# Designed miniproteins, single chains, part 90

Each design is a single chain, and the fold is of that chain. pLDDT is the mean over its residues in the fold that is shown.

## One batch from the design tools (miniprotein)

Design m3326
Fold by ESMFold2-Fast:
Structure m3326 (fold): chain A 98 residues (1-98)
Amino acid sequence: SEIEELLEELLKLVRELDEMVKKGADPEKIAELAKRIIETSEKILELLADLAAREAAAIASGDEEALREVMRMGSYVLAAAVAKVVAKKVLEEIEKKK
C-alpha cells in the first residue's frame, strides 16, 4: 500500500538523520533531511486522515471491518506524528545556530 511504502521511506529517513547527527554531518544536509522527514510524515498523516474519513462513514453504517481498519491505522498516525515532531526539533536547533 502507498501508506506502508511511505512508512518504510520515513523509517529509512529517520535512520539516516540519526546517523548524520551522530557523525556531526554538515548542518545544511541535516536540515534538508529533516525537511524531507517533515514532508513525508505530513503526506502520511494526510493520507491517513482521508482514509479515516472514508472508514468513519462505513462505521456509521455498521461496518465492523472498517472499525478494525481504523484501530490498525492508529499506530501509523503515532509513528508519523512523532517523526514529524523529532524532525521539527532538529530543524529548529540548526536554524538557531545560524
Scores: mean pLDDT 82

Design m3327
Fold by ESMFold2-Fast:
Structure m3327 (fold): chain A 75 residues (1-75)
Amino acid sequence: SAELKELKEKLEELKKKSTGQEKLALELVIEAIDYYEKTGKGKEAAKALRYIAKKLEKTYPELSKLAEEIAKLIE
């Protein structure tokens, strides 16, 4: 998906500008997308992204919502 490629590029740019825990959280979201791109397993990748979103919802609510949106896109 062109939309997924653009989102991944934006996440990589945010990661370069981020530090500490936010950078690690961005890395987890990117890893889930990479898993989907490598395997084509959208349902499994979406499940991982939703799990990550739940863990981030209090600390990084905007990134949590983005992870949920990506999960819906690839499922």
Scores: mean pLDDT 84

Design m3328
Fold by ESMFold2-Fast:
Structure m3328 (fold): chain A 80 residues (1-80)
Amino acid sequence: MSVEELLRRAEELLRRAEEYLRQGRVDEASRALDEANRLVVQLVERAIAEGDEELLRRAEELLRRLGDLQAELDAERRRQ
């Protein structure tokens, strides 16, 4: 998978997780976030290996969005 494919897939999974959370589909949201986390970790590892500072910044922004959605997931779990 190319870097651009990894980025697009991670962003798609974050969008799907947000949609699942909006629907109260906690288990599906959790699985989407787990998959997104795996892709973002791969992006960070590639950025470090290649010395790509721009890719590292983009991956760090995705990690921040992941953290925000994980907080929303935890809040939804407490609601159910």
Scores: mean pLDDT 85

Design m3329
Fold by ESMFold2-Fast:
Structure m3329 (fold): chain A 65 residues (1-65)
Amino acid sequence: MELLERIRELLDKAVELMKHDPEAAQKIVRLIKEALEHLRNGDVEKAKEYIDQAEKLIEEAKRKL
């Protein structure tokens, strides 16, 4: 569904970010793993909260570049 597509996009962005800001990329990957774990358990709302946190970290990393 749509959440899995967003998670894939976040993973791609985190991989790109590894070359510029590896610390931020590592935090984003951790949040994505948490989101996937909650999604596996059917906790869609909690998964979305972790996805939103990862998106915020990507925006913060972009501001530094």
Scores: mean pLDDT 80

Design m3330
Fold by ESMFold2-Fast:
Structure m3330 (fold): chain A 56 residues (1-56)
Amino acid sequence: MMNGGEMFKKLEEFLNDPNAKREDLEKLLKEMLESGLIDENKAKKIKELFEKSKEK
């Protein structure tokens, strides 16, 4: 799956899915970073958003 649009869609699903695992999210973020779809700053923000949902 190298489609950037699909990756962003999947990312949003992970952020809103209570069953989504952080490891799966991090894997997706890493692939998006390697593809140049997102910046380190954006990846960090997404991780924090996910953590806020799962951990205080």
Scores: mean pLDDT 73

Design m3331
Fold by ESMFold2-Fast:
Structure m3331 (fold): chain A 79 residues (1-79)
Amino acid sequence: MSAEDEHLREALDRFEEDLRQLEEQKDQIPLSDLLAGLDRGLGSLEQLEKQTTDPELLERIERLKERLRELKEELEAES
């Protein structure tokens, strides 16, 4: 594994933790800020996707993108 892929794994681990915290505290955050945060998160994942060809990392990124899209749809349905 390259050093680039190792840094990407660490970035994804931090992203998953940040998303978990966001999901736990979503009721305490204004909807507009949540939606903006999710859009920025999707952009960040797209940028990380460009940095790797590792199928395991690409699969993790895709799952996180799906999770963000699902959360965004849920929040938009509640508004």
Scores: mean pLDDT 79

Design m3332
Fold by ESMFold2-Fast:
Order: structure tokens, then C-alpha cells, then sequence
Structure m3332 (fold): chain A 58 residues (1-58)
């Protein structure tokens, strides 16, 4: 159904955000703590945006 497709798309986008953040951390092993915290905040903001977009489409 359309609703199931929307939810699946949101879940896939969340996984992509997590994978990208993980790759960034692996690529920058000497990343300062402050930068790592900024990255974590960005990931959280992306999650919230994806969730809201999903809710708006449902």
C-alpha cells in the first residue's frame, strides 16, 4: 500500500543517514569530540526531518 511504501522509504532513509555517519567517523578517526557531537546532532536532526516528512505524507 501507499502508506507502507512511505513508511519503508522513511526507514531506508534513516538507515542511509546512520551508514553515512558511520562512514564519516571511520574516515576521520582523529575527529575532535566537538565535531563528533556536531555529527551526532546532525544525525538526530535528519531523523526528525524524515519522521515529520513521513507523517505529513501519511
Amino acid sequence: SKEEEIRKEAAERIKEVEEEAHKEGEANPNMPLEELLELSKKVGEEYEKIKKEMEEKL
Scores: mean pLDDT 80

Design m3333
Fold by ESMFold2-Fast:
Structure m3333 (fold): chain A 97 residues (1-97)
Amino acid sequence: MISKEKAKEFLKLFKERQPELFEKLKKRKEPVDKEDIPEERYEKALELIKELIKEDVNLIFDGDFIDRLITEAEIPLTALEDVFLKLLKELLKLAPE
C-alpha cells in the first residue's frame, strides 16, 4: 500500500500539475463507466500507478505514462478519468486534507 507521506506528496503534485482534472474528479462522485470494462483492468491500472508513486510521484506526469497505462492495463482513454477517480478516493482516505 502507498504510505501516507507518498499519498500526500502525490495529492499535492496532482493539484499543482493538473488542477482542472483534480477539481473535476473531486466533484465526480461516481465513475461514468458501465459494465464494459472488467474490474481487473482497473485493478491493474491502479497497481501500476501505485508502483510508480512508490518509486517517484513525478513519473505519473511523464508523457509516456498514459501510453504505458493504456498498454499494460488495457484501459481505454475514456476510462482513464475513472481510474484517477478511484485512486483519488483511496488516497484521500489514507491522507485526508
Scores: mean pLDDT 69

Design m3334
Fold by ESMFold2-Fast:
Structure m3334 (fold): chain A 68 residues (1-68)
Amino acid sequence: MVELLRRILEGVREALAQGKVSVEQAVAILEGVLAEAEALYRETGDPEIARIREEIEREIERLREQAA
């Protein structure tokens, strides 16, 4: 699961870099992924999931700042 979450984050970054998605679309996708990671962390307590959750949250904040 952690590997899947990382692959989705990387895929969103790549799609944004290639202009396949807008900043707003990237944020919406990452918010959905963040919700999934939070649910998974509540079930497992896995620190690797906590780390990827923080990475996703930081990416969302950076993208929101760029959209302002």
Scores: mean pLDDT 81

Design m3335
Fold by ESMFold2-Fast:
Structure m3335 (fold): chain A 55 residues (1-55)
Amino acid sequence: MSEEELKELALSWGASEEEAERAARAVVDGKIPTGSSTRELAIGVLAKELRELAE
């Protein structure tokens, strides 16, 4: 899947545009967002779900 396709998929799951963009980018880059905030953890979970579907 392309970054754009992953972003649209995340948006369809109810993610915000910023969360979807960051999660899709993490999948294509192979990097899970790291951070101590609840939002960064949520983006990391979203990126893992997107990666599983992309395979």
Scores: mean pLDDT 73

Design m3336
Fold by ESMFold2-Fast:
Structure m3336 (fold): chain A 70 residues (1-70)
Amino acid sequence: SSEEIIDFLVELRRLALEAKKRPELRAAAEELEELLEKMVEAIENGDKESFEEYREEAERLAAELRERLA
């Protein structure tokens, strides 16, 4: 649902902001922010295929950032 997509994007944004507090994670957090921008653009364009590709990459990067923040 659209609500689930919004929740996902909000959580990724929060993760990126948290990661940016650590200088060693800044580059990875910025990469996550770029993926967020690409996902939003894909949604605006109705490009479900590109959205899914960016989502998979964002989920992988988010998992790495969560591990490094733990």
Scores: mean pLDDT 86

Design m3337
Fold by ESMFold2-Fast:
Structure m3337 (fold): chain A 81 residues (1-81)
Amino acid sequence: VDFSKIPGLNDEEIEAAKELVKHVRDTQKVLEAFNKIPEDKRQLVVDALRDVVLDDSASLGERMKALRILATLGERVPQGV
């Protein structure tokens, strides 16, 4: 996921978003990284993760990591309509 392309995230917020992917199996670190992102910008990161889950050009491993992060955050996984 290229979080640097999300408009409105600064460098520190982009690094916090990258920590979600780096620590995908560590629930506490995922939550800590997410809490470093301002509340008004958290939806942008969640939407980027949902886009990766639905991206047919992304590897299965990348999509599964995005899916696990969304589940850890208590966010709804996109269902294919």
Scores: mean pLDDT 75

Design m3338
Fold by ESMFold2-Fast:
Structure m3338 (fold): chain A 76 residues (1-76)
Amino acid sequence: RLSAEEIRAIFRAAGLSDEEVESWTARIESLLASVPDRAELIALLRRVAAHEASRGTPAHRRLAAALEEIIARLEA
């Protein structure tokens, strides 16, 4: 199980701002609490990561990479 601090560390390592780190950590924590099926959660996060990657800016690519790291931790 991923802690809020582990999620913050992943987003921080990806180069997100402190405000983005806190916002996205809260969003992931909410999803972890509201989506009980692990496969559905992973599929949802993959869709979000793919959408962010498709937006084509360096900031969106950093966010997509951080989401893929979170997915990898959930699959472990």
Scores: mean pLDDT 84

Design m3339
Fold by ESMFold2-Fast:
Structure m3339 (fold): chain A 72 residues (1-72)
Amino acid sequence: SEAAWEQALQEGLKLLNAGNYEEAAKTFYVLGNDEKAPLDIRAKAWNGLGDALEALGKYEEAANAYEEALKI
């Protein structure tokens, strides 16, 4: 459901704000790759993944995540 995707996005953001970057990245990766999720939710998830990966020092992977958000 849309509510479930919005909740997953919110949980990812909560993890990111708490400094739980590995779990945030995992949450956003699953959501960004969910073919049934709305495009706006997927784009936000890919951007969140980029932010989490950047915080982890994974700059090339972060750049790739941001590029995936832009393709949507």
Scores: mean pLDDT 89

Design m3340
Fold by ESMFold2-Fast:
Structure m3340 (fold): chain A 74 residues (1-74)
Amino acid sequence: MSLEELTEEAMRHLKGLVEKFGRKRVAEILREQAKQSSPEVSKLLEELAEAVEKGDEERAREAIRKLVELYLES
């Protein structure tokens, strides 16, 4: 699977979570997940949480792309 395909799947999943639970709740979940993650993943999850809370789709997509890339390198 391509990095681009995985990034778009993750973005669709994130949008579904935001629709169901709201931006603030999704951001809280991401910050809790960051506390249980490696330093590199934690930083990206914090960036994603801030982007979600602000409704910044472009920044959320960038953070997800970096998370997917890191996952593929593992």
Scores: mean pLDDT 83

Design m3341
Fold by ESMFold2-Fast:
Structure m3341 (fold): chain A 49 residues (1-49)
Amino acid sequence: MEEEAKKRAEEIAKKASIPWLQEAARDGVMTPEEREKLIKEYEEKAKKA
C-alpha cells in the first residue's frame, strides 16, 4: 500500500536527519517514484555502513 512506502520514507528521513526529505515525506508531496528511490538508496547506504 502506498501509505507503507510513505511511512518508510518518513522513518528513513528521520534517521538520516535530512530536513528537506523530512518535510517532503511529511507534506506528502513525494511521488511514489521518489519514495521508492529514496528508500532503496538509504537502505543500501545503511547496509554499506
Scores: mean pLDDT 62

Design m3342
Fold by ESMFold2-Fast:
Structure m3342 (fold): chain A 64 residues (1-64)
Amino acid sequence: MSEGQKLALEAAKLVKEGRYEEALELVKKAIEMGESREEIVEALVKGGLSRATALAMVDEAEKL
């Protein structure tokens, strides 16, 4: 698993803990590290988020 995928898994955990803004910062960091949109979405889904939520988070993080 890549470093960016690990950040996305931690972001999913933060969302489940109600720490959404911190989760978005981790998703932004994964994007900045060159992780693909598809791999970030799959890692967020693997972490327990719906695909719709994962896609929305990536879109939102890209605007940070």
Scores: mean pLDDT 84

Design m3343
Fold by ESMFold2-Fast:
Structure m3343 (fold): chain A 65 residues (1-65)
Amino acid sequence: MALEYARKGAEAFKAGDYETAIEYYEKAIEADPSIRHAALYAIAEVYKAMGDEEKAAEYRALASA
């Protein structure tokens, strides 16, 4: 299921539905915590696309921990 959630997140991101993209990436982490770093990095890219550089930097830092 994590792969399906990550795919849905990427589709929402491409469609410009940033809120839905973040929700699906969060669901992917819940389904498979081993992808947490990759999913947090994806959420950081979504926030960057939204113009929220502060949130993007925060999530990128979390992804690097």
Scores: mean pLDDT 82

Design m3344
Fold by ESMFold2-Fast:
Structure m3344 (fold): chain A 70 residues (1-70)
Amino acid sequence: MELERKGEELKRRVEELLARSRARGGSVEDMAEAERVIREAYELSEEIGREVARLAAELVLADAAAQAAA
C-alpha cells in the first residue's frame, strides 16, 4: 500500500539524516530535514492506522452478515 511504504520510507530518511548528522557533527540543515521528515512520517502513519481500522471493521461486519444468513 502506498501510504504504508511512504511512511516507512520517510522513517528511513530520518534515520539516514540523523546518522549523517551525527557523523558530521550535527548539521543544522540535516536537523531541519530530519524534523520535517519525522512529521510527514507521523501524519502518514496516522492515515495508515485509519485504513487498517476500517478494514478490521469490515471483517467484523462480514461475520455478522454470515451469522444472519445462517
Scores: mean pLDDT 70

Design m3345
Fold by ESMFold2-Fast:
Structure m3345 (fold): chain A 67 residues (1-67)
Amino acid sequence: MLEEMNKLAEELIEEARRRLEAGDRLGAEILATMAVMTATVALLLDPENERARKLLEEAARLAREAA
């Protein structure tokens, strides 16, 4: 479960980045926000998970850039 959530967050971040580069700011914001939520749940399940923490930081940054 935790590994699957980290993988989902990574995929959402990658898609959000692609959308942002293509000029789809709304799509990027939605996907980045979903990644923030996914990474947050992963971090709640394992507070010491460095990967989940890094994914949360990247997703939050993308959400701010897309807004």
Scores: mean pLDDT 83

Design m3346
Fold by ESMFold2-Fast:
Structure m3346 (fold): chain A 100 residues (1-100)
Amino acid sequence: SEAEKLVEEARKAINNEDYEKAIELAEEALKLDPKNAEAYAVLGAAYLEQGDYEKAEEYAKKAIELDPKNALAWKVLAAVYSEQGKKKLAKEYLKKAEEL
């Protein structure tokens, strides 16, 4: 679908460290498919890399609500908790991502 193509382009933007472009592409994907878990996970990852931990947590949790098997969302949430000093919780969530 067009939404899936936009999510793929958003992931490529993350890999190129173009986080603003990744956010724009993921938001466009959500206009086409408002329940796209992967688009929310990409938003979480982009906001994490920009240091917006509140938005990163919000979007990662939304991705997990839509798809509990989304490994990227669990990795984002683990990284947010690591930045907050919640080391045990971060380790548990990272392990959950790696087991998917």
Scores: mean pLDDT 90

Design m3347
Fold by ESMFold2-Fast:
Order: C-alpha cells, then sequence, then structure tokens
Structure m3347 (fold): chain A 57 residues (1-57)
C-alpha cells in the first residue's frame, strides 16, 4: 500500500519533469502551460498527505 503511494508520487514527478522540459525547450511559458503543470502535479499533495498519515499514525 505505502509502496504503491511512493510509486505513484515518483511517476507523477517524472511526468511533471517531462512536461516542464518540453515547455521550457519550446520557449516562453504560457498560462496554459503553467495550468497543465499544476494539473499534472495535483496528485502530489494528496499522496504526500496519505504517506505522512501512514508513517505517523
Amino acid sequence: RRAALVAQLAATLKEVKAEADRIFDAGPVTGEDAERLRQLGAPIGPVTRELTAEDLA
């Protein structure tokens, strides 16, 4: 269970990095690009919260 959350977080970070690299390579960051990065990173908060809850209680 915890391992699955860690794997999900790692996969999400990989996707965010790949998209950020694509955007930066293409030139100036647009508002739409920024929103896409935010959406790709949205699972980070909930997953981190669940990992913290499992580790502490």
Scores: mean pLDDT 73

Design m3348
Fold by ESMFold2-Fast:
Structure m3348 (fold): chain A 119 residues (1-119)
Amino acid sequence: SLAESLGFSPELTAEQMRAGLLQLMRELGMPEETIAELERAFDALEAEHGGEGAAELLREAYRIAVEAVLEQLEKGILDPEAAAEEARRRAREAGLSEEAQTVAGIIARALARIEQNRR
């Protein structure tokens, strides 16, 4: 699965997920502005929900991002921007905060770019 290919498991701490995502974003050549936005979203989630709450929200954001990308792949479409928009929309409909929506969108964009690079 995409989750396994990125090394994300339910047992990862928020700090481990944060470090892994930031490293992945840099390896993908994501703009520094996007990386800074992701770091601010992580800081806000941890400040509001604590480490365990932030970890649960990061796992949910990741799950939503994976589902958005997989749906695009099933339809024969792979557009990182559309995947990001769909992930943000799904996160909002699930009642997640704006920060969690931002994280879901950035993860979906990264996952879609990884899949494009594999083709």
Scores: mean pLDDT 79

Design m3349
Fold by ESMFold2-Fast:
Structure m3349 (fold): chain A 56 residues (1-56)
Amino acid sequence: LRAEAEALAKELGLPFVPTKSVVTADGVATTRPLSDAELAAQVANLRDVKAWEAAK
């Protein structure tokens, strides 16, 4: 999933973001890696963009 998201983003000239900023219960800003579900959503979105570009 991560490699697929990165490859699709590179092919489309879009940035690939593997981490997300999160505010903890203590109010501290930190970063975490994306979950498989979040990566799958990013891949699905990039595939939709690629399909839309191909339909032109």
Scores: mean pLDDT 75

Design m3350
Fold by ESMFold2-Fast:
Structure m3350 (fold): chain A 103 residues (1-103)
Amino acid sequence: SEAEELLFELEVLEGLLGIVVGLARIIGDEEVAALAREALEILREIIDILRENPDNEKILELAKKAIELLKELIRALLAGDVERAREILEELKKILEEMKKIA
């Protein structure tokens, strides 16, 4: 199903964000580590909503948008672009809020 494919991508991104947290700790970048942890919390809530609403077309569309933003976020975090990472996190929070209103 489409939901299963999106869940797989989200779980891969969860693993990648965990790696970003680990790398940020090794290099002493506490701000990147904190932003990556915040992204992990948002991502986990998105996974839970998608699991509970696998056939909801609006939830599926919002999950697709979240996946693309999470990919951009990981790139920003790896580049140390804290300002860009914060902008993307605010967009992700809005998507999560929309998903919660539908669910």
Scores: mean pLDDT 90

Design m3351
Fold by ESMFold2-Fast:
Structure m3351 (fold): chain A 56 residues (1-56)
Amino acid sequence: MAFTPEEARAVRAAIEKFGPNGVLTASPEEIAKAAGVSVETAERAQKKVRDMLAGK
């Protein structure tokens, strides 16, 4: 699954700030603040990470 640049930035910032599980455990607001992206972008990034972990 491809990430947009903003979604990839959200994932990276979440991991750097909150650890490897941070994308799944932090709130979308916390991820958005850490990455400098919108809450909607952080929510989409979380959904894509969950979809990847569930397999495809």
Scores: mean pLDDT 78

Design m3352
Fold by ESMFold2-Fast:
Structure m3352 (fold): chain A 59 residues (1-59)
Amino acid sequence: MTPRQAALVRLAVDEALARGYLSPEAAKVIHDELADVEVTPEQEAEARRIWARLKAANA
Protein backbone atom coordinates (compact mmCIF):
# COMPACT_ATOMS: atom_id res chain seq x y z
CA MET A 1 0.00 0.00 0.00
CA THR A 2 1.36 3.42 -0.94
CA PRO A 3 1.35 6.28 1.64
CA ARG A 4 -1.20 8.16 -0.50
CA GLN A 5 -3.52 5.10 -0.53
CA ALA A 6 -3.15 4.78 3.27
CA ALA A 7 -4.02 8.48 3.72
CA LEU A 8 -7.10 8.07 1.48
CA VAL A 9 -8.26 5.00 3.44
CA ARG A 10 -7.88 6.93 6.72
CA LEU A 11 -10.03 9.78 5.32
CA ALA A 12 -12.69 7.31 4.10
CA VAL A 13 -12.75 5.51 7.47
CA ASP A 14 -13.12 8.80 9.39
CA GLU A 15 -16.00 9.89 7.12
CA ALA A 16 -17.75 6.49 7.48
CA LEU A 17 -17.35 6.69 11.27
CA ALA A 18 -18.75 10.26 11.34
CA ARG A 19 -21.74 9.17 9.19
CA GLY A 20 -22.48 6.14 11.40
CA TYR A 21 -21.63 3.57 8.70
CA LEU A 22 -18.70 2.17 10.69
CA SER A 23 -18.29 1.33 14.39
CA PRO A 24 -15.57 3.06 16.47
CA GLU A 25 -14.07 -0.40 17.12
CA ALA A 26 -13.82 -1.20 13.39
CA ALA A 27 -12.35 2.25 12.67
CA LYS A 28 -9.69 1.68 15.35
CA VAL A 29 -8.67 -1.67 13.83
CA ILE A 30 -8.20 -0.09 10.38
CA HIS A 31 -6.25 2.90 11.78
CA ASP A 32 -4.03 0.55 13.83
CA GLU A 33 -3.26 -1.54 10.72
CA LEU A 34 -2.22 1.64 8.86
CA ALA A 35 -0.21 3.13 11.77
CA ASP A 36 3.14 1.88 10.37
CA VAL A 37 2.65 3.66 7.02
CA GLU A 38 4.67 6.89 6.91
CA VAL A 39 2.85 9.69 5.07
CA THR A 40 4.60 12.93 4.11
CA PRO A 41 2.71 16.27 4.30
CA GLU A 42 2.76 16.40 0.47
CA GLN A 43 1.19 12.92 0.17
CA GLU A 44 -1.42 13.83 2.79
CA ALA A 45 -2.28 17.04 0.89
CA GLU A 46 -2.65 15.06 -2.37
CA ALA A 47 -4.88 12.50 -0.62
CA ARG A 48 -7.07 15.33 0.75
CA ARG A 49 -7.41 16.79 -2.78
CA ILE A 50 -8.43 13.38 -4.19
CA TRP A 51 -10.87 12.88 -1.29
CA ALA A 52 -12.46 16.31 -1.89
CA ARG A 53 -12.90 15.40 -5.58
CA LEU A 54 -14.53 12.06 -4.65
CA LYS A 55 -16.94 13.80 -2.24
CA ALA A 56 -17.83 16.41 -4.89
CA ALA A 57 -18.50 13.66 -7.47
CA ASN A 58 -20.81 11.87 -5.00
CA ALA A 59 -22.77 15.03 -4.06
Scores: mean pLDDT 79

Design m3353
Fold by ESMFold2-Fast:
Structure m3353 (fold): chain A 55 residues (1-55)
Amino acid sequence: NRAKIEELRKQMKELVEKRREAEKQGDQAAVEQLNEQLQELVAQLAALKKQLLAA
């Protein structure tokens, strides 16, 4: 699961950069969508970390 955690972290970094760009452009709709995607990835990352700690 370490490889999956690293993959999720890379995806989160990409979404954070896209969100910053959307904020600079004043694209509130894009910011909202990217925030939703980030929340989903954060939840997935937390679940994977808990799975690793439980073993």
Scores: mean pLDDT 80

Design m3354
Fold by ESMFold2-Fast:
Structure m3354 (fold): chain A 65 residues (1-65)
Amino acid sequence: SVEELYEKGLKALEAGDYRTAAQYFIEMAKEAEKLGNEDLAKEFRTLAAQAYARAGDPAGAAKVG
């Protein structure tokens, strides 16, 4: 569920595992897209891009946004 993915994403951020957090946020964006909620999908992609940037992965951030 999106709720479980969000909790896992937050836990990864707390642990400093920014790449794993970004991956969970991307999965949440995909789930939001399947439901037709583009605004929510964009919000999750923004969170993923921020997490990739913190991981030192600007290419990963660019691919999401």
Scores: mean pLDDT 82

Design m3355
Fold by ESMFold2-Fast:
Structure m3355 (fold): chain A 65 residues (1-65)
Amino acid sequence: DVSKLTVDEAVERLLKFVTGEVPLSEALKFAEDLKKNLTPEQIEEVIKRLEELYPGSPIIHALKK
């Protein structure tokens, strides 16, 4: 349930896309679900953590749209 996810859990799920466990289409869908269910402040924290590990990731661009 996306509405019950913490920032840390969201980052862990998005990192599975980088490791190839999750296809890009599912990762992009998950990013849209996060934007609907998390606060803007929580989305900014997710973006910050992803930029520290994988700057320029397409998932970061999806979260910023």
Scores: mean pLDDT 72

Design m3356
Fold by ESMFold2-Fast:
Structure m3356 (fold): chain A 118 residues (1-118)
Amino acid sequence: MEGEEARRAAEAASRAALAADRGALRGDGVRAGQAAGKAAGAAAGAAKWAGDAGYREEMLRASGAAMGAAGAAGLAAHLSGGPGELVSKAAKEGRKAGEKGAREAAEAAEEAAREAEE
């Protein structure tokens, strides 16, 4: 259900944001930042599906997590000397995956979180 998938995407985006922050602290956050950008795009997609289905609280949580992951992604790229364009491109890839449906959005966010943590 769109509410459950938005909760999964929010959790994944939060995990990706944490990984991006850790990468930023090491000065080696470009890859984690790119992955967090993708998770942010996917979580934004999940939020839309939840909102359209009437799951307003899950929509707000996924939207908040997406904004947090986007901020962490940008900061990680900046502090690690990477181009912000890579983060922007990754966010667009995540959003495009999320356009297919709530399940695809959650799966894309979870995949991106795994990429950020590894």
Scores: mean pLDDT 86

Design m3357
Fold by ESMFold2-Fast:
Structure m3357 (fold): chain A 58 residues (1-58)
Amino acid sequence: MAEELREEAIKEALKAKTDQEGIDKVSQLAARAAPVLTPQEVTRLAKEVLDILGEKLK
């Protein structure tokens, strides 16, 4: 479950045209996942996506 959400978030981030679009999409996904995931898992997901966005976009 957490791994699936991470993969989806990464795919959405990679498809974003700008870093703002990626952050917005991932923020919405994380908000929906927060009731199901632990705070630590949500933080890990956010970090991984931000790293990918930085590498791909900025």
Scores: mean pLDDT 66

Design m3358
Fold by ESMFold2-Fast:
Structure m3358 (fold): chain A 96 residues (1-96)
Amino acid sequence: SRSEQAFASLSEEEKQKQLETLEELIKAHPDDAGSWYQLGLIYYEQKRYEEAKEYFEKAIELDPDFAPAWRNLGIVLEEMGEYEKAAEYYKKAEEL
């Protein structure tokens, strides 16, 4: 995604500051689905698919109608070889 590409283009210092900002936002507002979703994107960019999956699942638990989180969870599952589950989550994203 453009957000993932933008993050990847940042310096390592800027990436660290962005992660620290998101961690503080989540501590203050642990029910903000958007912040958990942003963590998922960052970990996906780093190819840390298990952590990315957990953060997207957290975003969906907080906001089940958040189509981007369902779509990106599908992408992570494809990277992990879970094609059948990925197809189900893509369908869920399209139905929202």
Scores: mean pLDDT 82

Design m3359
Fold by ESMFold2-Fast:
Structure m3359 (fold): chain A 87 residues (1-87)
Amino acid sequence: SLTPQLVVRYEGESVTFTLTTDEPVDSVKWYKDGKLLEPSDRIQIRKVSPTVFELRITNLQPEDSGSYSAEANGKTSPLSFLRVLPR
């Protein structure tokens, strides 16, 4: 069992979350506080390999603080709690 880690960043920085799966998966869904994340100007989602997926958030804002998780093949894995500090 993985315990979610606390990740701390400052406003204006970037963060990358990585999900590694034991078997190839077709797609990954990313969540913040249980809400589905979609790609945007600040949010990049990419497939690095059949078993490695990344969520990158740039130009972090304090409101990006929260619990991050990923879902692959119907199974949700908690990843990290992100805290974004103002500068």
Scores: mean pLDDT 84

Design m3360
Fold by ESMFold2-Fast:
Structure m3360 (fold): chain A 62 residues (1-62)
Amino acid sequence: SEAEKLRAEAEALSEEFRALGGDDTADELQRKMDRLIDEGNLEAARKLLEQAREVIRRAKES
């Protein structure tokens, strides 16, 4: 399902945040994603993942 795919992407991004020392950020991303998916707000969930990917991309380039 779409929700399962979004959860899998959130888990992968959370692992990348943890690798950068961002455990609190990883935990916050997981909590927000779970809430949005449970609410059925898949559009906001996709936006959150896109924002998280951009943060990781910029951190790796710095």
Scores: mean pLDDT 83

Design m3361
Fold by ESMFold2-Fast:
Structure m3361 (fold): chain A 86 residues (1-86)
Amino acid sequence: MKASVLVTNLTKEQAEELAEYAKSLGLENIEIHSDGTVSAVGELSKEEAIELAEYAISLGGNVLIVFEDGSVIYASPEKGIEEFKL
């Protein structure tokens, strides 16, 4: 399913590690910003999205994943993984 991914609150080094993981999942248009934000788009399963979110929060990142069907995953180190639908 098509997904848009945004991860914030990472160091540059953590953002680079997350970007390589996102590439391994087949995500495209991966961009690493100077503030440690990572953005990506591509085909992602729910299982892959949860694994990506778990990895990102383990690095201290906040995660927002929005799927084309209106499903959303939001994750943070403080609250864990939250799933909802628009």
Scores: mean pLDDT 82

Design m3362
Fold by ESMFold2-Fast:
Structure m3362 (fold): chain A 99 residues (1-99)
Amino acid sequence: LTPQQQAEATVAMLAMLVSLTIKELEKSEDPRAQEVAERLRALLAALMAAANAGDLAAAVAAARALAALLREAAREGLVAESDAATAERLAAQLAELAA
């Protein structure tokens, strides 16, 4: 795969993970979960906008912000540790592709 194809696949995987996490958070009546879901939606929109524009640096920044937010949410018990770890791995992978 070319670096561009790998970056596109990594963004798609992260977007899918975040979308599924948002749906799970929306099922919660905890106001903290609703706040995290809204913040994830905004960062996901930023990631997709950057990817559509071919702005890999902006995509990396959005991916790192998503991973950081998921890590904070996992620490608070709102998100699975495995989801936070996967997001961190995908963000790191995308950063390596941004030469």
Scores: mean pLDDT 89

